# Designed miniproteins, single chains, continued (3), part 74

Each design is a single chain, and the fold is of that chain. pLDDT is the mean over its residues in the fold that is shown.

## One batch from the design tools (miniprotein)

Design m10560
Fold by ESMFold2-Fast:
Structure m10560 (fold): chain A 69 residues (1-69)
Amino acid sequence: MSEKEKEGVKVAQTLADRIPEGASVTPAQAAKLAGISVATLRRLLEFKRLPKTITREQALMLYAVLKNK
């Protein structure tokens, strides 16, 4: 329940809204969609290593996980 967790929730929601159904984006594209750096995206979404692509369903899952903390 930190201020940074709220930022992560907002980023995950933005990606879920901006990534079209059936599409995937690179971490660099996802960071651009969220208006943050790739390093910040990695931290806020709690990735130890950046995935090659992020799908809308993964963004929705991340939103659910981060919101339920």
Scores: mean pLDDT 77

Design m10561
Fold by ESMFold2-Fast:
Structure m10561 (fold): chain A 75 residues (1-75)
Amino acid sequence: TTTETSLEGPDGLKAHSVVVDGKRVETTFESENVSEEAAKKAKELVEEGYRKQGKEVTFEATGKGDKLSFEDLAK
């Protein structure tokens, strides 16, 4: 079974997640109000975490939202 989840965070942050058979296989983050520098750092942190797990992830800083923070996504 495939489940897709979309979350919204502060400063226009959005997170989109895809779970297949209870395993998370994709996570995308978007934020409109973050600088390119901050987006790059967030992408690097998330990619490092998933790289250690043998996974690949993509981050985009272009979305809108008001419910989730970068600190929450860094866990």
Scores: mean pLDDT 50

Design m10562
Fold by ESMFold2-Fast:
Structure m10562 (fold): chain A 71 residues (1-71)
Amino acid sequence: SALAALEEALRFVEEHKDDPEAVKKYLEELREKHPDDVVLRVALSEAIAVVDDPEAAIAALRGAIAALRAL
């Protein structure tokens, strides 16, 4: 599910705050594994856009998780 994938992405970003290139590659690969999940692709793309700021990437993923849980 999109929620499970976003929670996995959040954990990866939190564990790799010092490696934005590894985070970017991971999020891009996760996005490509789910080509038909528009909500997930948008949320991952927003996190990728701010990947050089790990706290901003974490905030973006947390916001997406909260929004998806509210649906």
Scores: mean pLDDT 84

Design m10563
Fold by ESMFold2-Fast:
Structure m10563 (fold): chain A 85 residues (1-85)
Amino acid sequence: SVKEKMEEMVKEIEKLIEENKSKLSDDQIAELKAIVRHAERIVEETGDLALGVQALKAGLEEFAALYPQTKELVEKMIKVAEEKL
């Protein structure tokens, strides 16, 4: 279901954040969690997983542009999201 795919996506991305927390500031962790929550809300309100993934990718790409050292982590997060489609 869309709900199960969304929950699995969120769980896998949160795991990536936890595994990389030593490389991230508290502010960066909060920003990443806000990006994930925004995408989750879109899926919950629309029932459209693809719209949620599109919003997640846009937020993550903007995050990596602001913090270039996170690019590899962001690419892994985007891959997780795309694999749910």
Scores: mean pLDDT 88

Design m10564
Fold by ESMFold2-Fast:
Structure m10564 (fold): chain A 59 residues (1-59)
Amino acid sequence: SEELAREVGREMDRLQDEVGLDGMSLEEITREAIRRVAARRGVSPQTVADAVAATLAAL
């Protein structure tokens, strides 16, 4: 689902602006973005991570 991947991208941008690379690594920002999107959408973090991976593989 491209929609989940786009939502993760937007959440990552928001977190990066709030915290910066000083507060969280890119890996930590990515994990937190996936977790927040999963909670918001009512799906597992794994479902969101799989959607992101599938979208990146299709690029």
Scores: mean pLDDT 77

Design m10565
Fold by ESMFold2-Fast:
Structure m10565 (fold): chain A 90 residues (1-90)
Amino acid sequence: SVEEEIQKELKELEKELKEIDEYIGDKILNNVKLSEEELKEIEERLREIAEKAKALAEKSTDPVLKDRAEELAEIAEAHIEAIKKWVESK
């Protein structure tokens, strides 16, 4: 069903965001600076996650899946803003 496809895609996006979070978190905890090029690449990936999550929210008629997708987009957008601030602080 459409809902099952949305749920599967949402899980894949959530996994990708988690992998990005773990990568950045590891670098921060070990006081390792990410290059400007790496930060820009991460920003682009987060932007793609946010856009795909918003599309899933629009496509979903299930309020639980819609809320989950909207939350994922908001988290990704918050990470983009954090990265922009890190790049600007250099």
Scores: mean pLDDT 83

Design m10566
Fold by ESMFold2-Fast:
Structure m10566 (fold): chain A 118 residues (1-118)
Amino acid sequence: SGRLLQEAIESLEDAIKLAKEALRYAKEGDFESAAILAEAAAMLAENAIKLLRQAKEAQPELGELLDRAIKYAEEALRYAREAARYAREGDFENAVEYLEKAIRYLEEALKLVEEALE
């Protein structure tokens, strides 16, 4: 339904915002804040995946488009979790790299969900 897609969009937008904040803290050397925010972004990505799966069941005609969005969101979830792990280890280079990947994949998922809502 349009409601599930809208809630998925809101969750993805919030995940992007938190991932960008995590990236800022990682670049400033605040790895504890970066790890907390990266984990929060991962939780929002996981929530978006759940909402997108429910939307796919409600609107099977969007199945292929939503499967692509889910795949991007699942990769973003994986990257955000890896970024949090690297941040906890104090690994600046990998924390920044994986946060940038998480943001890119979240933005691609968001574009596909916005296309599905049209």
Scores: mean pLDDT 91

Design m10567
Fold by ESMFold2-Fast:
Structure m10567 (fold): chain A 89 residues (1-89)
Amino acid sequence: MGEAAIARAKELIEKARELIEQAEKYIEKGDYETARRKLYEARNLLEQARTYVDIAASEAPDNPEVKALEEEIRELEERIKELEEKIKK
């Protein structure tokens, strides 16, 4: 169970990262509506990833890979927040 949860979290995090990169490109082009949709989708994927990380953490709380995934999620959530603030200007 824990290994499958870690693998799923990694897939969701990578998809979220791609959506964030797409959103940045749309912001550069001035397409803020498409950028907002991409950031919303990325945020939803990160919430799903957190659920899988929580499952993995319950099985192996001291697993350094789980802690690394938790930190990646936090970094990507902060990046989404920064981009959302740029769109509001």
Scores: mean pLDDT 84

Design m10568
Fold by ESMFold2-Fast:
Structure m10568 (fold): chain A 96 residues (1-96)
Amino acid sequence: PSERMQRFLQQLQQQLEQQYQKAKDEIANLAPPEYKESFLNKLDQIYQDYKNTILQIGLQSHTMTGEEMLQKLQQAYENFKNQVDALIQEAKALKA
């Protein structure tokens, strides 16, 4: 990958780790005790699905341009953010 691609991937990984930790903290504070483990398990699955998507994009990198790969990586990250936000909203709704 180009230097621009490498910098983009490093920034995405740092943002992912920060958002994942923040989401864990928010869910731990928002979810009722009886649902906390269930929500944290869902968050872990969202995180693993994102990591698997990034791995698959990397494995397919030889079949696409750098621009196409950047677009797929950005879409995967946006999907991750949306799923995390939805999970946090569900936790808030249960707290009512």
Scores: mean pLDDT 78

Design m10569
Fold by ESMFold2-Fast:
Structure m10569 (fold): chain A 70 residues (1-70)
Amino acid sequence: ELLEKVKELAKNSDPEEMFEKVVELSREAVKEGNLELAEKILEIIREAAKKYPDDEKKAIEYLREQLEKL
């Protein structure tokens, strides 16, 4: 279950690996035909970068919180 993987990643991933793993899950969603989930993941990434362009830690924290809410 891809959504379960997204939530587990949000809880248990090292912040340094978070963006890499989230991008990988977005690609996996596209491969599985789950375009809606892929689009939501990409939108969360975009919003994290937009809200915290100069603070990577806060961007990662925002990303984590939004992924957990999916």
Scores: mean pLDDT 76

Design m10570
Fold by ESMFold2-Fast:
Structure m10570 (fold): chain A 78 residues (1-78)
Amino acid sequence: SPEEAQEMLQLGMLLGVSKIAFAVAKRMKLSDEEIQHLAQLILENYQKLLEEITNPASKQQAEEAIAEIQRRTQELLA
């Protein structure tokens, strides 16, 4: 639906910005502790966005994005 499309766009924007932040962190040579703290801040932003989302499909997309951020964080720490 149009509403789901708008929610998906919001989720995609946050994921994109989060990935850019991780790329910057890598280029700036942040410590493992700093990377973990950055990931926690990003996840807190997802939690706030999750409260704005009403459609179950969009909520599932947010949960999948959270899992992707967590996986990406572990890859960056390796």
Scores: mean pLDDT 80

Design m10571
Fold by ESMFold2-Fast:
Structure m10571 (fold): chain A 65 residues (1-65)
Amino acid sequence: GADASEGIATLVEALGATTAEADAALSAVKNGDDPAAEKIIKTLAEKTGNATAASTAAGLLLSGS
């Protein structure tokens, strides 16, 4: 959906995620593995220091499920 697309864009553009990392987060959400998706987003937030973008990505990916 649109939320998933925006979540992927936020991971790549704001958190510097690779396509593989963004796809892994989306796959985890689609499989109902929210803790795995949150772990990926948290790791990216820790690398970039951008907690606001991480919260936005989590909201878009998890609310779109």
Scores: mean pLDDT 76

Design m10572
Fold by ESMFold2-Fast:
Structure m10572 (fold): chain A 117 residues (1-117)
Amino acid sequence: MKKYTFTIKVSDGKEVRITIEVSDDGKAKVTAELIENGKVVARVEGEGDISKLPEIVKKVFDEAARKAEELGYPEIAELFRRVAQAVEKASGSFEDVVRAIAEGLGFDKVAPLEPPP
């Protein structure tokens, strides 16, 4: 099993949590959560085959962007759209999708190429 979680603080009391899980049988699950004052106020999930991982991520983040706009968080919606755009160029590998999400979130690729230190 492979699992990676990103947590980014957007502003005081507002966080975004993104989880990508890949099972040994080739199933992938992607979750995007908007957290306000420690409470999950929105959650979007997508599941499918690992060969569709970039498509699943894009779909989840396009939907998460819509929910963020509906909740009045346009800055978070823009962040989610950047992730969706970044994954369009990713391969189906777990590692490439993780890197694409980090790029969309504005991280300087500080994560090591293999499992975190």
Scores: mean pLDDT 75

Design m10573
Fold by ESMFold2-Fast:
Structure m10573 (fold): chain A 64 residues (1-64)
Amino acid sequence: LTEEQELEIYQALALIIYAISKLSDVDPETLARLEELYEQALNATSVEEAKRLVDEIVKLANES
């Protein structure tokens, strides 16, 4: 995998988790934070940045 392909994979994971969260009974405040993290993941310029943001999204979604 190239770094560009890895970045796209993490961005896709962020989208999937955010979409699932929107279909769940997540409170509006948590959903707003997930949306913010998802948008940051879409604008990530490195694999490390995208991975960190996905890890945050996963943690926040699991705590809801």
Scores: mean pLDDT 80

Design m10574
Fold by ESMFold2-Fast:
Structure m10574 (fold): chain A 86 residues (1-86)
Amino acid sequence: EKEKEELLKELEELDREVEAEADAVAAETDEAKRAAWRERLRELTLRAIEIELKLGREEELREIMETHGSEEMKEVYEEALERVKK
């Protein structure tokens, strides 16, 4: 299961990047920089969700989106789902 191991490693790296970007956005006072970082965070989150879906964590992600997902996060989740499911 080399592919599964590679996906798990990529997911860990993306999770760290997402956390770092989120912290940076929260600490930033310049509105334009915050907007740019939020767009980057969206792309990183989309990639992480795609990997989670490939790992078979669809039910867990759906539960999170239904209970705690923002409208933007639900859109990202749906985009990732379409990319993975085709």
Scores: mean pLDDT 74

Design m10575
Fold by ESMFold2-Fast:
Structure m10575 (fold): chain A 61 residues (1-61)
Amino acid sequence: MLTDEEIDEIAERLAKEFGVPLEDARAVVRKVQPTAKSKEDLYELARARLEAMRAEVEAQL
């Protein structure tokens, strides 16, 4: 199981990459964590989810 420190590291990276609050990035990481096989897989799954959410928001602008 991934540590809270590893989750926070991924969440911080994604928050900076997508320009979203750290808490929002952390929530997405936590949500996909049960399906992730590794730290890298977790980053990719969370990134894909944030990408989809951003695309939806941009479509409304």
Scores: mean pLDDT 78

Design m10576
Fold by ESMFold2-Fast:
Structure m10576 (fold): chain A 70 residues (1-70)
Amino acid sequence: MEERKKLVEKTIEELEKLKESSDDPVVKNALSFLIETSRRTGRAFEVEFSYWTTAKGLPVLVSKVRELEL
């Protein structure tokens, strides 16, 4: 279905933009894997990244990945 393909394409474009705007190699690698998986399987994903400061002053990267049912 054309609609589903457009939604998958749009999610891949958003992941590519997020990868391009990120300087963290761990984030770039995670996004590369999601983009490749999305292209190979036709599945759509969304991801949120946030940096948390622990009580000890140590920054921790938190990622939340969700598969979209289209």
Scores: mean pLDDT 73

Design m10577
Fold by ESMFold2-Fast:
Structure m10577 (fold): chain A 82 residues (1-82)
Amino acid sequence: LKVGDILTVKTENGVVIKVKVEGVENGVATGTIIEAEVNGEVLKGDGTKVKIEGADGKVGAPVTVTSETGGSRKGVIEAVEG
């Protein structure tokens, strides 16, 4: 996983987010949500910054997503686009 990659994560709430990776340190990626899919509808990202723990760049890996609003949710990596 590299800075500039697009990481796709499906959260436990069924929301799929695409995050533009802005930093990677020790399996933790930081970045900005550029797209979200909620109930099958694709929405533009609202600029929310997130921290993704367990983001080793492997598809199928479990991750924890923490938003700047303080919410933490579990998810799974669905895609990495570099």
Scores: mean pLDDT 78

Design m10578
Fold by ESMFold2-Fast:
Structure m10578 (fold): chain A 87 residues (1-87)
Amino acid sequence: GPIVVTVRSPEKVREAVDRLFAIMERQGADEGVLNFVARTQEEADEMLALAREYIASRPDWELVAESRLQIGDQYVVSLVVRRRPAA
């Protein structure tokens, strides 16, 4: 099935991104998903900004898709990360 890592707080974003990449490398997967679940729009935006910055610093991975939705009192952002082609 798809590799999915869920994070619920800004301070855990970098750890979650590193965990996703480690799982993808071990399983030989080219694609994975990061799910951010927040109780405020501001917290969701903070987690998204941190993840975008950290992913952009990685030469081996790229952000290929983003989706945002609100379910009740929760804000959910899903990012699809893919392996860059070998240079």
Scores: mean pLDDT 83

Design m10579
Fold by ESMFold2-Fast:
Structure m10579 (fold): chain A 71 residues (1-71)
Amino acid sequence: SMKEEAEKYYNEGLKHARAGELAKAIEYFTKALKLDPSLAKKVLEAAEELRKEGLDISADMLRKVTEEVVP
């Protein structure tokens, strides 16, 4: 289903974000949010968790991609 595919892209994006692979993270999060815009809240919550982990650049990129894909 589209929801399952979107969740898979979300999880791949998060893995790349944690690894500092920002370009791949942006690609996967963009695909996830285009398939299921309701994931925006979950992506923003993940950004807050990444910030708590000290991954400030990754957290900022997650916020920006969410705002660009889901205005």
Scores: mean pLDDT 87

Design m10580
Fold by ESMFold2-Fast:
Structure m10580 (fold): chain A 80 residues (1-80)
Amino acid sequence: SAMDEELKEKLFRAAEELVRRAPELAREYGAERAIEAIRRGGRRAKEFARKHLSPEAAEEVERYVEEAERRAIERVREEA
């Protein structure tokens, strides 16, 4: 649906921005706090998707968010 597509796009964009900004978060807050924030953000994004998207769209968001979390955490660890 158009609603699912729009919300998915917004969540994907937010996840990509988090990956892009991950090194700055590590520099500002330290690696441990940055990783904690990333994991909390991913959990909230997946919860939001489950509540507001169809099950199929929520599954796509969950897979994307998990991959984005991995990339973001890797970038944080590279900064440390």
Scores: mean pLDDT 85

Design m10581
Fold by ESMFold2-Fast:
Structure m10581 (fold): chain A 88 residues (1-88)
Amino acid sequence: SVAEKIKEALKALKEKDEKKLEEIKKFFDKDGDGTVSKEEFEEALKKADKDGDGNLSQEELNELTDIDGDGKSEIYELINLMEYLTSK
Protein backbone atom coordinates (compact mmCIF):
# COMPACT_ATOMS: atom_id res chain seq x y z
CA SER A 1 0.00 0.00 0.00
CA VAL A 2 1.01 3.65 -0.27
CA ALA A 3 1.11 3.94 3.53
CA GLU A 4 3.58 1.04 3.70
CA LYS A 5 5.74 2.71 1.03
CA ILE A 6 5.82 5.93 3.06
CA LYS A 7 6.83 3.95 6.17
CA GLU A 8 9.57 2.20 4.17
CA ALA A 9 10.76 5.58 2.86
CA LEU A 10 10.93 7.11 6.34
CA LYS A 11 12.80 4.07 7.67
CA ALA A 12 15.25 4.19 4.74
CA LEU A 13 15.77 7.93 5.29
CA LYS A 14 16.58 7.36 8.99
CA GLU A 15 18.90 4.43 8.15
CA LYS A 16 20.44 6.32 5.19
CA ASP A 17 19.69 3.38 2.89
CA GLU A 18 20.34 5.14 -0.42
CA LYS A 19 19.46 2.08 -2.52
CA LYS A 20 16.03 1.78 -0.87
CA LEU A 21 15.48 5.55 -1.17
CA GLU A 22 16.15 5.35 -4.93
CA GLU A 23 13.56 2.56 -5.28
CA ILE A 24 11.02 4.60 -3.30
CA LYS A 25 11.74 7.75 -5.33
CA LYS A 26 10.98 5.76 -8.50
CA PHE A 27 7.72 4.56 -6.92
CA PHE A 28 6.58 8.16 -6.31
CA ASP A 29 7.81 9.35 -9.73
CA LYS A 30 4.53 8.59 -11.51
CA ASP A 31 5.38 10.46 -14.74
CA GLY A 32 8.81 8.79 -15.06
CA ASP A 33 10.75 12.02 -15.63
CA GLY A 34 13.14 11.38 -12.72
CA THR A 35 11.48 14.06 -10.57
CA VAL A 36 8.75 13.72 -7.94
CA SER A 37 6.53 16.78 -7.76
CA LYS A 38 5.06 18.16 -4.53
CA GLU A 39 1.63 17.35 -5.97
CA GLU A 40 2.55 13.68 -6.52
CA PHE A 41 3.82 13.45 -2.93
CA GLU A 42 0.64 15.09 -1.56
CA GLU A 43 -1.46 12.60 -3.56
CA ALA A 44 0.51 9.75 -1.95
CA LEU A 45 -0.10 11.20 1.52
CA LYS A 46 -3.85 11.38 0.80
CA LYS A 47 -3.77 7.70 -0.19
CA ALA A 48 -2.09 6.90 3.17
CA ASP A 49 -4.84 8.73 5.10
CA LYS A 50 -6.96 5.95 6.64
CA ASP A 51 -10.07 8.06 7.33
CA GLY A 52 -9.87 9.99 4.04
CA ASP A 53 -10.51 13.41 5.62
CA GLY A 54 -7.54 14.93 3.80
CA ASN A 55 -5.80 15.83 7.07
CA LEU A 56 -3.31 13.57 8.82
CA SER A 57 -3.91 13.55 12.57
CA GLN A 58 -1.08 13.24 15.10
CA GLU A 59 -2.09 9.59 15.62
CA GLU A 60 -2.00 8.86 11.86
CA LEU A 61 1.41 10.56 11.59
CA ASN A 62 2.65 8.46 14.52
CA GLU A 63 1.38 5.29 12.77
CA LEU A 64 3.24 6.28 9.58
CA THR A 65 6.42 7.18 11.49
CA ASP A 66 6.33 4.58 14.31
CA ILE A 67 9.87 3.41 13.44
CA ASP A 68 11.56 4.92 16.53
CA GLY A 69 8.64 6.42 18.49
CA ASP A 70 10.29 9.86 18.29
CA GLY A 71 7.33 12.25 18.15
CA LYS A 72 9.52 15.09 16.86
CA SER A 73 10.61 13.05 13.81
CA GLU A 74 7.11 12.54 12.37
CA ILE A 75 6.61 15.98 10.77
CA TYR A 76 10.28 16.76 10.08
CA GLU A 77 10.91 13.30 8.60
CA LEU A 78 7.94 13.76 6.23
CA ILE A 79 9.29 17.21 5.26
CA ASN A 80 12.78 15.74 4.74
CA LEU A 81 11.30 12.90 2.67
CA MET A 82 9.34 15.36 0.52
CA GLU A 83 12.47 17.50 -0.02
CA TYR A 84 14.51 14.38 -0.87
CA LEU A 85 11.91 13.15 -3.39
CA THR A 86 11.33 16.59 -4.98
CA SER A 87 15.00 17.73 -5.08
CA LYS A 88 15.55 16.30 -8.63
Scores: mean pLDDT 63

Design m10582
Fold by ESMFold2-Fast:
Structure m10582 (fold): chain A 69 residues (1-69)
Amino acid sequence: SDEQLRKLGELLREAAEAVKAGDIATALALVEQTAPLIPAEVRERLKAAVRAGDLERFERLGVEAVLAV
């Protein structure tokens, strides 16, 4: 839904900003909030990118997740 798409985009944007700031704990918590919006496998890949500090991969996966909703 449009509401789910907006919420997903907002959570992923905030998570990316947390990664840029080096706040991995906040970024992981924000990704976990996407649990009802995207499949667990995709969410775990996003969390892995966050833990690796790989912002480029995180943003690419985030775009793919948004397009899949």
Scores: mean pLDDT 83

Design m10583
Fold by ESMFold2-Fast:
Structure m10583 (fold): chain A 85 residues (1-85)
Amino acid sequence: EKEELREKFLKEIEEELKKRNESLVPEVRKQIEERLKEIVENSESVEELKEKLEELKKRLEVQLETARKLREIGDEIDEELAKRK
């Protein structure tokens, strides 16, 4: 059952990441999967697992929003550099 929760969470996060960030890299997917495995292994109860998964989800949402803003800033910088040469 804990493994099923991990698989469902991983799939949900992967889908959400792709919808919000088109450039999801396979390396990032592996890092998320490894972190999920550690959370599952270190969780003694289903409730504790759910709490840790919710916290990971919130952290990922904040990171995605930050990455999106940084990408927009980077795009503006690239446009300035391209116009220069």
Scores: mean pLDDT 67

Design m10584
Fold by ESMFold2-Fast:
Structure m10584 (fold): chain A 72 residues (1-72)
Amino acid sequence: SLLDQVKAAFLSVFPEKAAEITATSLPELSGSELFALLAELQRRGVDLDALAAQADKIFPPRSRAWFLQLHN
């Protein structure tokens, strides 16, 4: 699933934050952490348009707002 792809990328960039991942969402990310995650997702060829459509199901509110602003 898209969530599983995002979680895999997140764990690759932030292995120390594994305990902060829930079954349904990522933890809140700083702007620099979100930028690093987006770079890894793009490197992996993850569909960022599909991610934007499902952002409410993947990112907590602050990180979601940042992602949508950066994606546009």
Scores: mean pLDDT 79

Design m10585
Fold by ESMFold2-Fast:
Structure m10585 (fold): chain A 74 residues (1-74)
Amino acid sequence: DELEAERKRLEAEKEKLKEDIMNKTQSYIDLIKKRGDELAAKEKDPEKQAQIRKNVEDSIKKLIDLTNKEIEKL
């Protein structure tokens, strides 16, 4: 069935695009966490350390939201 073969090909391409988007997002999350940890480690004020960690969490949440919107377009 040529239509079935085409459907499977398109589904495979869609899944590959989702995987690529998720992998790119994970790389950015890892980078944000690494930079946040380095900044927090250099900060001696606990309140400023907490603010750095909160900024990291907020940035990751925004990135995940954007990633979900991009996946929804597929």
Scores: mean pLDDT 84

Design m10586
Fold by ESMFold2-Fast:
Structure m10586 (fold): chain A 66 residues (1-66)
Amino acid sequence: MTKEDLRKKLEEAERLWNQPDADSHAQAGQLLAEMARELGIAERLGRGSTAPAVGTLKAEIEKAIA
């Protein structure tokens, strides 16, 4: 996955997260989790911890693709 592909997925996740429905929030979380796996962020945040907040995942992904 390229930096540009990650940027597009991040924009899509942010768009979904800004929707006022639970299904869109779930989809946003899934996209962020997929990007975190691609970038190795899940390993850095530790196994078995509570799912990182969407804002935390977004910030780490933005940092990784900068």
Scores: mean pLDDT 69

Design m10587
Fold by ESMFold2-Fast:
Structure m10587 (fold): chain A 104 residues (1-104)
Amino acid sequence: SKELAEKAIEYVKEAIPFLTDEELKELLTALETIKSLLEQNELEAAILIIDKLIEWIKSHIKNEKARENLVKALELIKELIEKNELEVAIETLDKIIELLKEAL
């Protein structure tokens, strides 16, 4: 689980330099929503929002490398949730949210 978390964070770090402020703000809003749902133990709702975010990334993020890395990061977070590693998933989302806020 720690390896999945570290990989997700690394993928986001690689994506950040290629994102616009508008894209960063949209990602932040979605990730904060996902985190809130996980904190409420609303796992199926969290997974649904992750899947919607992945589809949004595929259609809206202009940079190909950023799209690929963000999708990979979200798939790893989804895997943590599916393995019921909620504390690790929430902590990973917190670190990602902090990185995105620092980039704004």
Scores: mean pLDDT 89

Design m10588
Fold by ESMFold2-Fast:
Structure m10588 (fold): chain A 73 residues (1-73)
Amino acid sequence: SDDVENELKERITKLKTEYSALKQKEENGELTPEDVRYMKEKEKEYSELETHIKESEQANREADEEQARLAAA
């Protein structure tokens, strides 16, 4: 549903924000070994959420295209 897709997008936005903070620590040379592990966990979570969103968006596009084709026929 659109609600689930929006929830996944919000989760990705939060992950991107957290990851950006860790990247700032990296640039400042303040990154700890625990921060590195946390970054890897966030990267994995981000990839999984991005895949789910992409699959949902593709399915919605295919449904919309089929409806448009049927209406035009």
Scores: mean pLDDT 77

Design m10589
Fold by ESMFold2-Fast:
Structure m10589 (fold): chain A 96 residues (1-96)
Amino acid sequence: MEEKIKEAKEKLEKIRKELGKNNNEIMQKIFEIVEEKMEKEGKYSELSLEEREKLRIEAIEELTKEGKISEEIGEYILFLMKGVSEEEQIEELLKK
């Protein structure tokens, strides 16, 4: 158990460092997909906060599926958006 928790923490730190180096590029790709979806639907100004968050989640999932970002980075960004604590992030990594 302790060894797996240590590995999960090291994995999270590696993900944070990788995201930190590429944050602007990754965030720009997410925003571009969200903007394309909003423009196609013509609803940009009419979307609720929940609908906007849903589009961001969908954009992250699409980028991950297409291999444009790693599954680990995609999952980490989703954790940040949902307000998941570091302890909860470690628990989710341990389930895999």
Scores: mean pLDDT 73

Design m10590
Fold by ESMFold2-Fast:
Structure m10590 (fold): chain A 114 residues (1-114)
Amino acid sequence: MEAVEVGEGIAPEVVARAEELARDHDLVVILLKDGEVVKELTARSPEEIERVIEELEKALEEKGVDSVVVATTARTPLELVRRLIEIIRKSPKVKNMVLRLAREHAVALQEEVL
């Protein structure tokens, strides 16, 4: 896993949780509000990743999420990772984002994430 951090408001324990979940999942998204975990989303297939993206959009609108942790693996389709990051970036309430990307994704997204 490559590490890309944007924002300082996310506890290391939450990031470690996402990395742990990523060992058994292709995609992990943890949503926080005021330092508390509001929702954990996981996917093991491209179809489940699409569902995670839909649930993420809903949670960003409805739950006042201010921080997001994303962990991906080499099995996560790059196109879906891009869509997920753009959805998070477009949320005016998200202040902090931590990305734990597979090496291939980190290299490909370097210009788009920062």
Scores: mean pLDDT 76

Design m10591
Fold by ESMFold2-Fast:
Structure m10591 (fold): chain A 100 residues (1-100)
Amino acid sequence: SMAEQKKVDRELGELVNKGLDRVLASKGKVLPPDESLADAVERALEIAKRILEEYARLYEEGKIDKSKVDIVLGTLESFLRILLAPDSVLKELEAFRKKL
């Protein structure tokens, strides 16, 4: 199980990086050097929602199980906490997941 957990953690990290790059490229937006923490957190939330949508799509296509979507949600919440996101942002991500 430890080897499988490390593989999942690596795949999640790769997906987060790919999701970040894709969302930033598609929106044509780059974080400005003087951006406020609140703006950075809001952009991170939008990226997290896009990554979660991708994993929910994979679940609906039968490519992954539901527990993997839940693991992704937990990882994205941890990422937002590292950015010092307020509880309201974390609750918004949870509410978004319930709509998927």
Scores: mean pLDDT 67

Design m10592
Fold by ESMFold2-Fast:
Structure m10592 (fold): chain A 93 residues (1-93)
Amino acid sequence: MTARPPKEELLERLKEEIAEAARAVFGKEPKEEALEEGAREMLRRMEAGEHPAAVYGVGYWVAVELTEGVPLEEALELAERRVEELLAREAAE
């Protein structure tokens, strides 16, 4: 049966993936608001056709930084820098 899932259903799925990664690394549950922002950033970058590693990396780091109390704007800048450095290192291998 063909019902295209709404973007909100995709966001919930992305939130679950971020939560699993954060629980594995932190040993704690991220804040709901942090998951929401991380998932929204992932969806935006996925729609822009960005590399999966960059998409997931940004979403994860945004959720982590927001859970630790970093403001959204700063969390986005930090996440982008971390992903850029990671991709640069992989490209240099």
Scores: mean pLDDT 74

Design m10593
Fold by ESMFold2-Fast:
Order: C-alpha cells, then sequence, then structure tokens
Structure m10593 (fold): chain A 84 residues (1-84)
C-alpha cells in the first residue's frame, strides 16, 4: 500500500471523527462513501506519481485536496442531518 502524507492521514482521521456524530444509517453510509472516495483520490495520486505522470509535490497536493474534500463532504452530511 502506498504511504500517505501525514497531513492526509490526519484529515482522514478528522473526517472519521466527524462521521461518528451521525446517527442516521443512510447518512452514515453517505459519509463512509465520502471518506472512501477521499482515500481513492489520494491513492490515485500516488499511482500517477509511481507511473511518472506527476511529480511527488503534485501527488501530495492532490492527495491533500482529496482528503480535504472528504472532510468538507462529511461536514455537509452532518449539517444535513441537523437540518432535519
Amino acid sequence: VPDLPPEVKELLKEAVKILKELKNPELVAKAVGAVLRGIGGALEARILKARGEISEEEADKRAIEAAKEAVERVKEIVEEEKKK
């Protein structure tokens, strides 16, 4: 498994911590999906770097962006539950 930057690991931990606030099973499933997509994006960036298609700096930026999007999406889902 490709090693992920520490910032990506911390962002994904934050997303999981926020996700634990959800009680609605359907919204939990959506939040888990968002976290998995963030992980997928980070891994894709590492694969592109391994293929020589992008630089290490670009791969790290894309991985961090994917993790940030996961955190933001999980926050939106928590806000969605609070509005109900």
Scores: mean pLDDT 80

Design m10594
Fold by ESMFold2-Fast:
Structure m10594 (fold): chain A 86 residues (1-86)
Amino acid sequence: PALETAKLISSLSKEAQEVLRKTVLELLENEKLKEKMTKFIDAAEAGDSEKAAELLLEIAETASEEERDEAAEALNKGIAAALEVE
């Protein structure tokens, strides 16, 4: 799941990656979570899928249940928006 999500993001066009980044960060209200998600997206866009997966798992393990739901919803909506411009 985490590794496959990272690989999906790294395989997107630069335009789709920009849509993903903007959508995710616009939907997140928690600044600390926004910072962590930015690092995850940066690693995924760089093609470092293993590092990106580790960062996403760290978010899942350290975040509260409410923060995990917020991050998952933002990421799912971001991926959906990105796939529309592929």
Scores: mean pLDDT 83

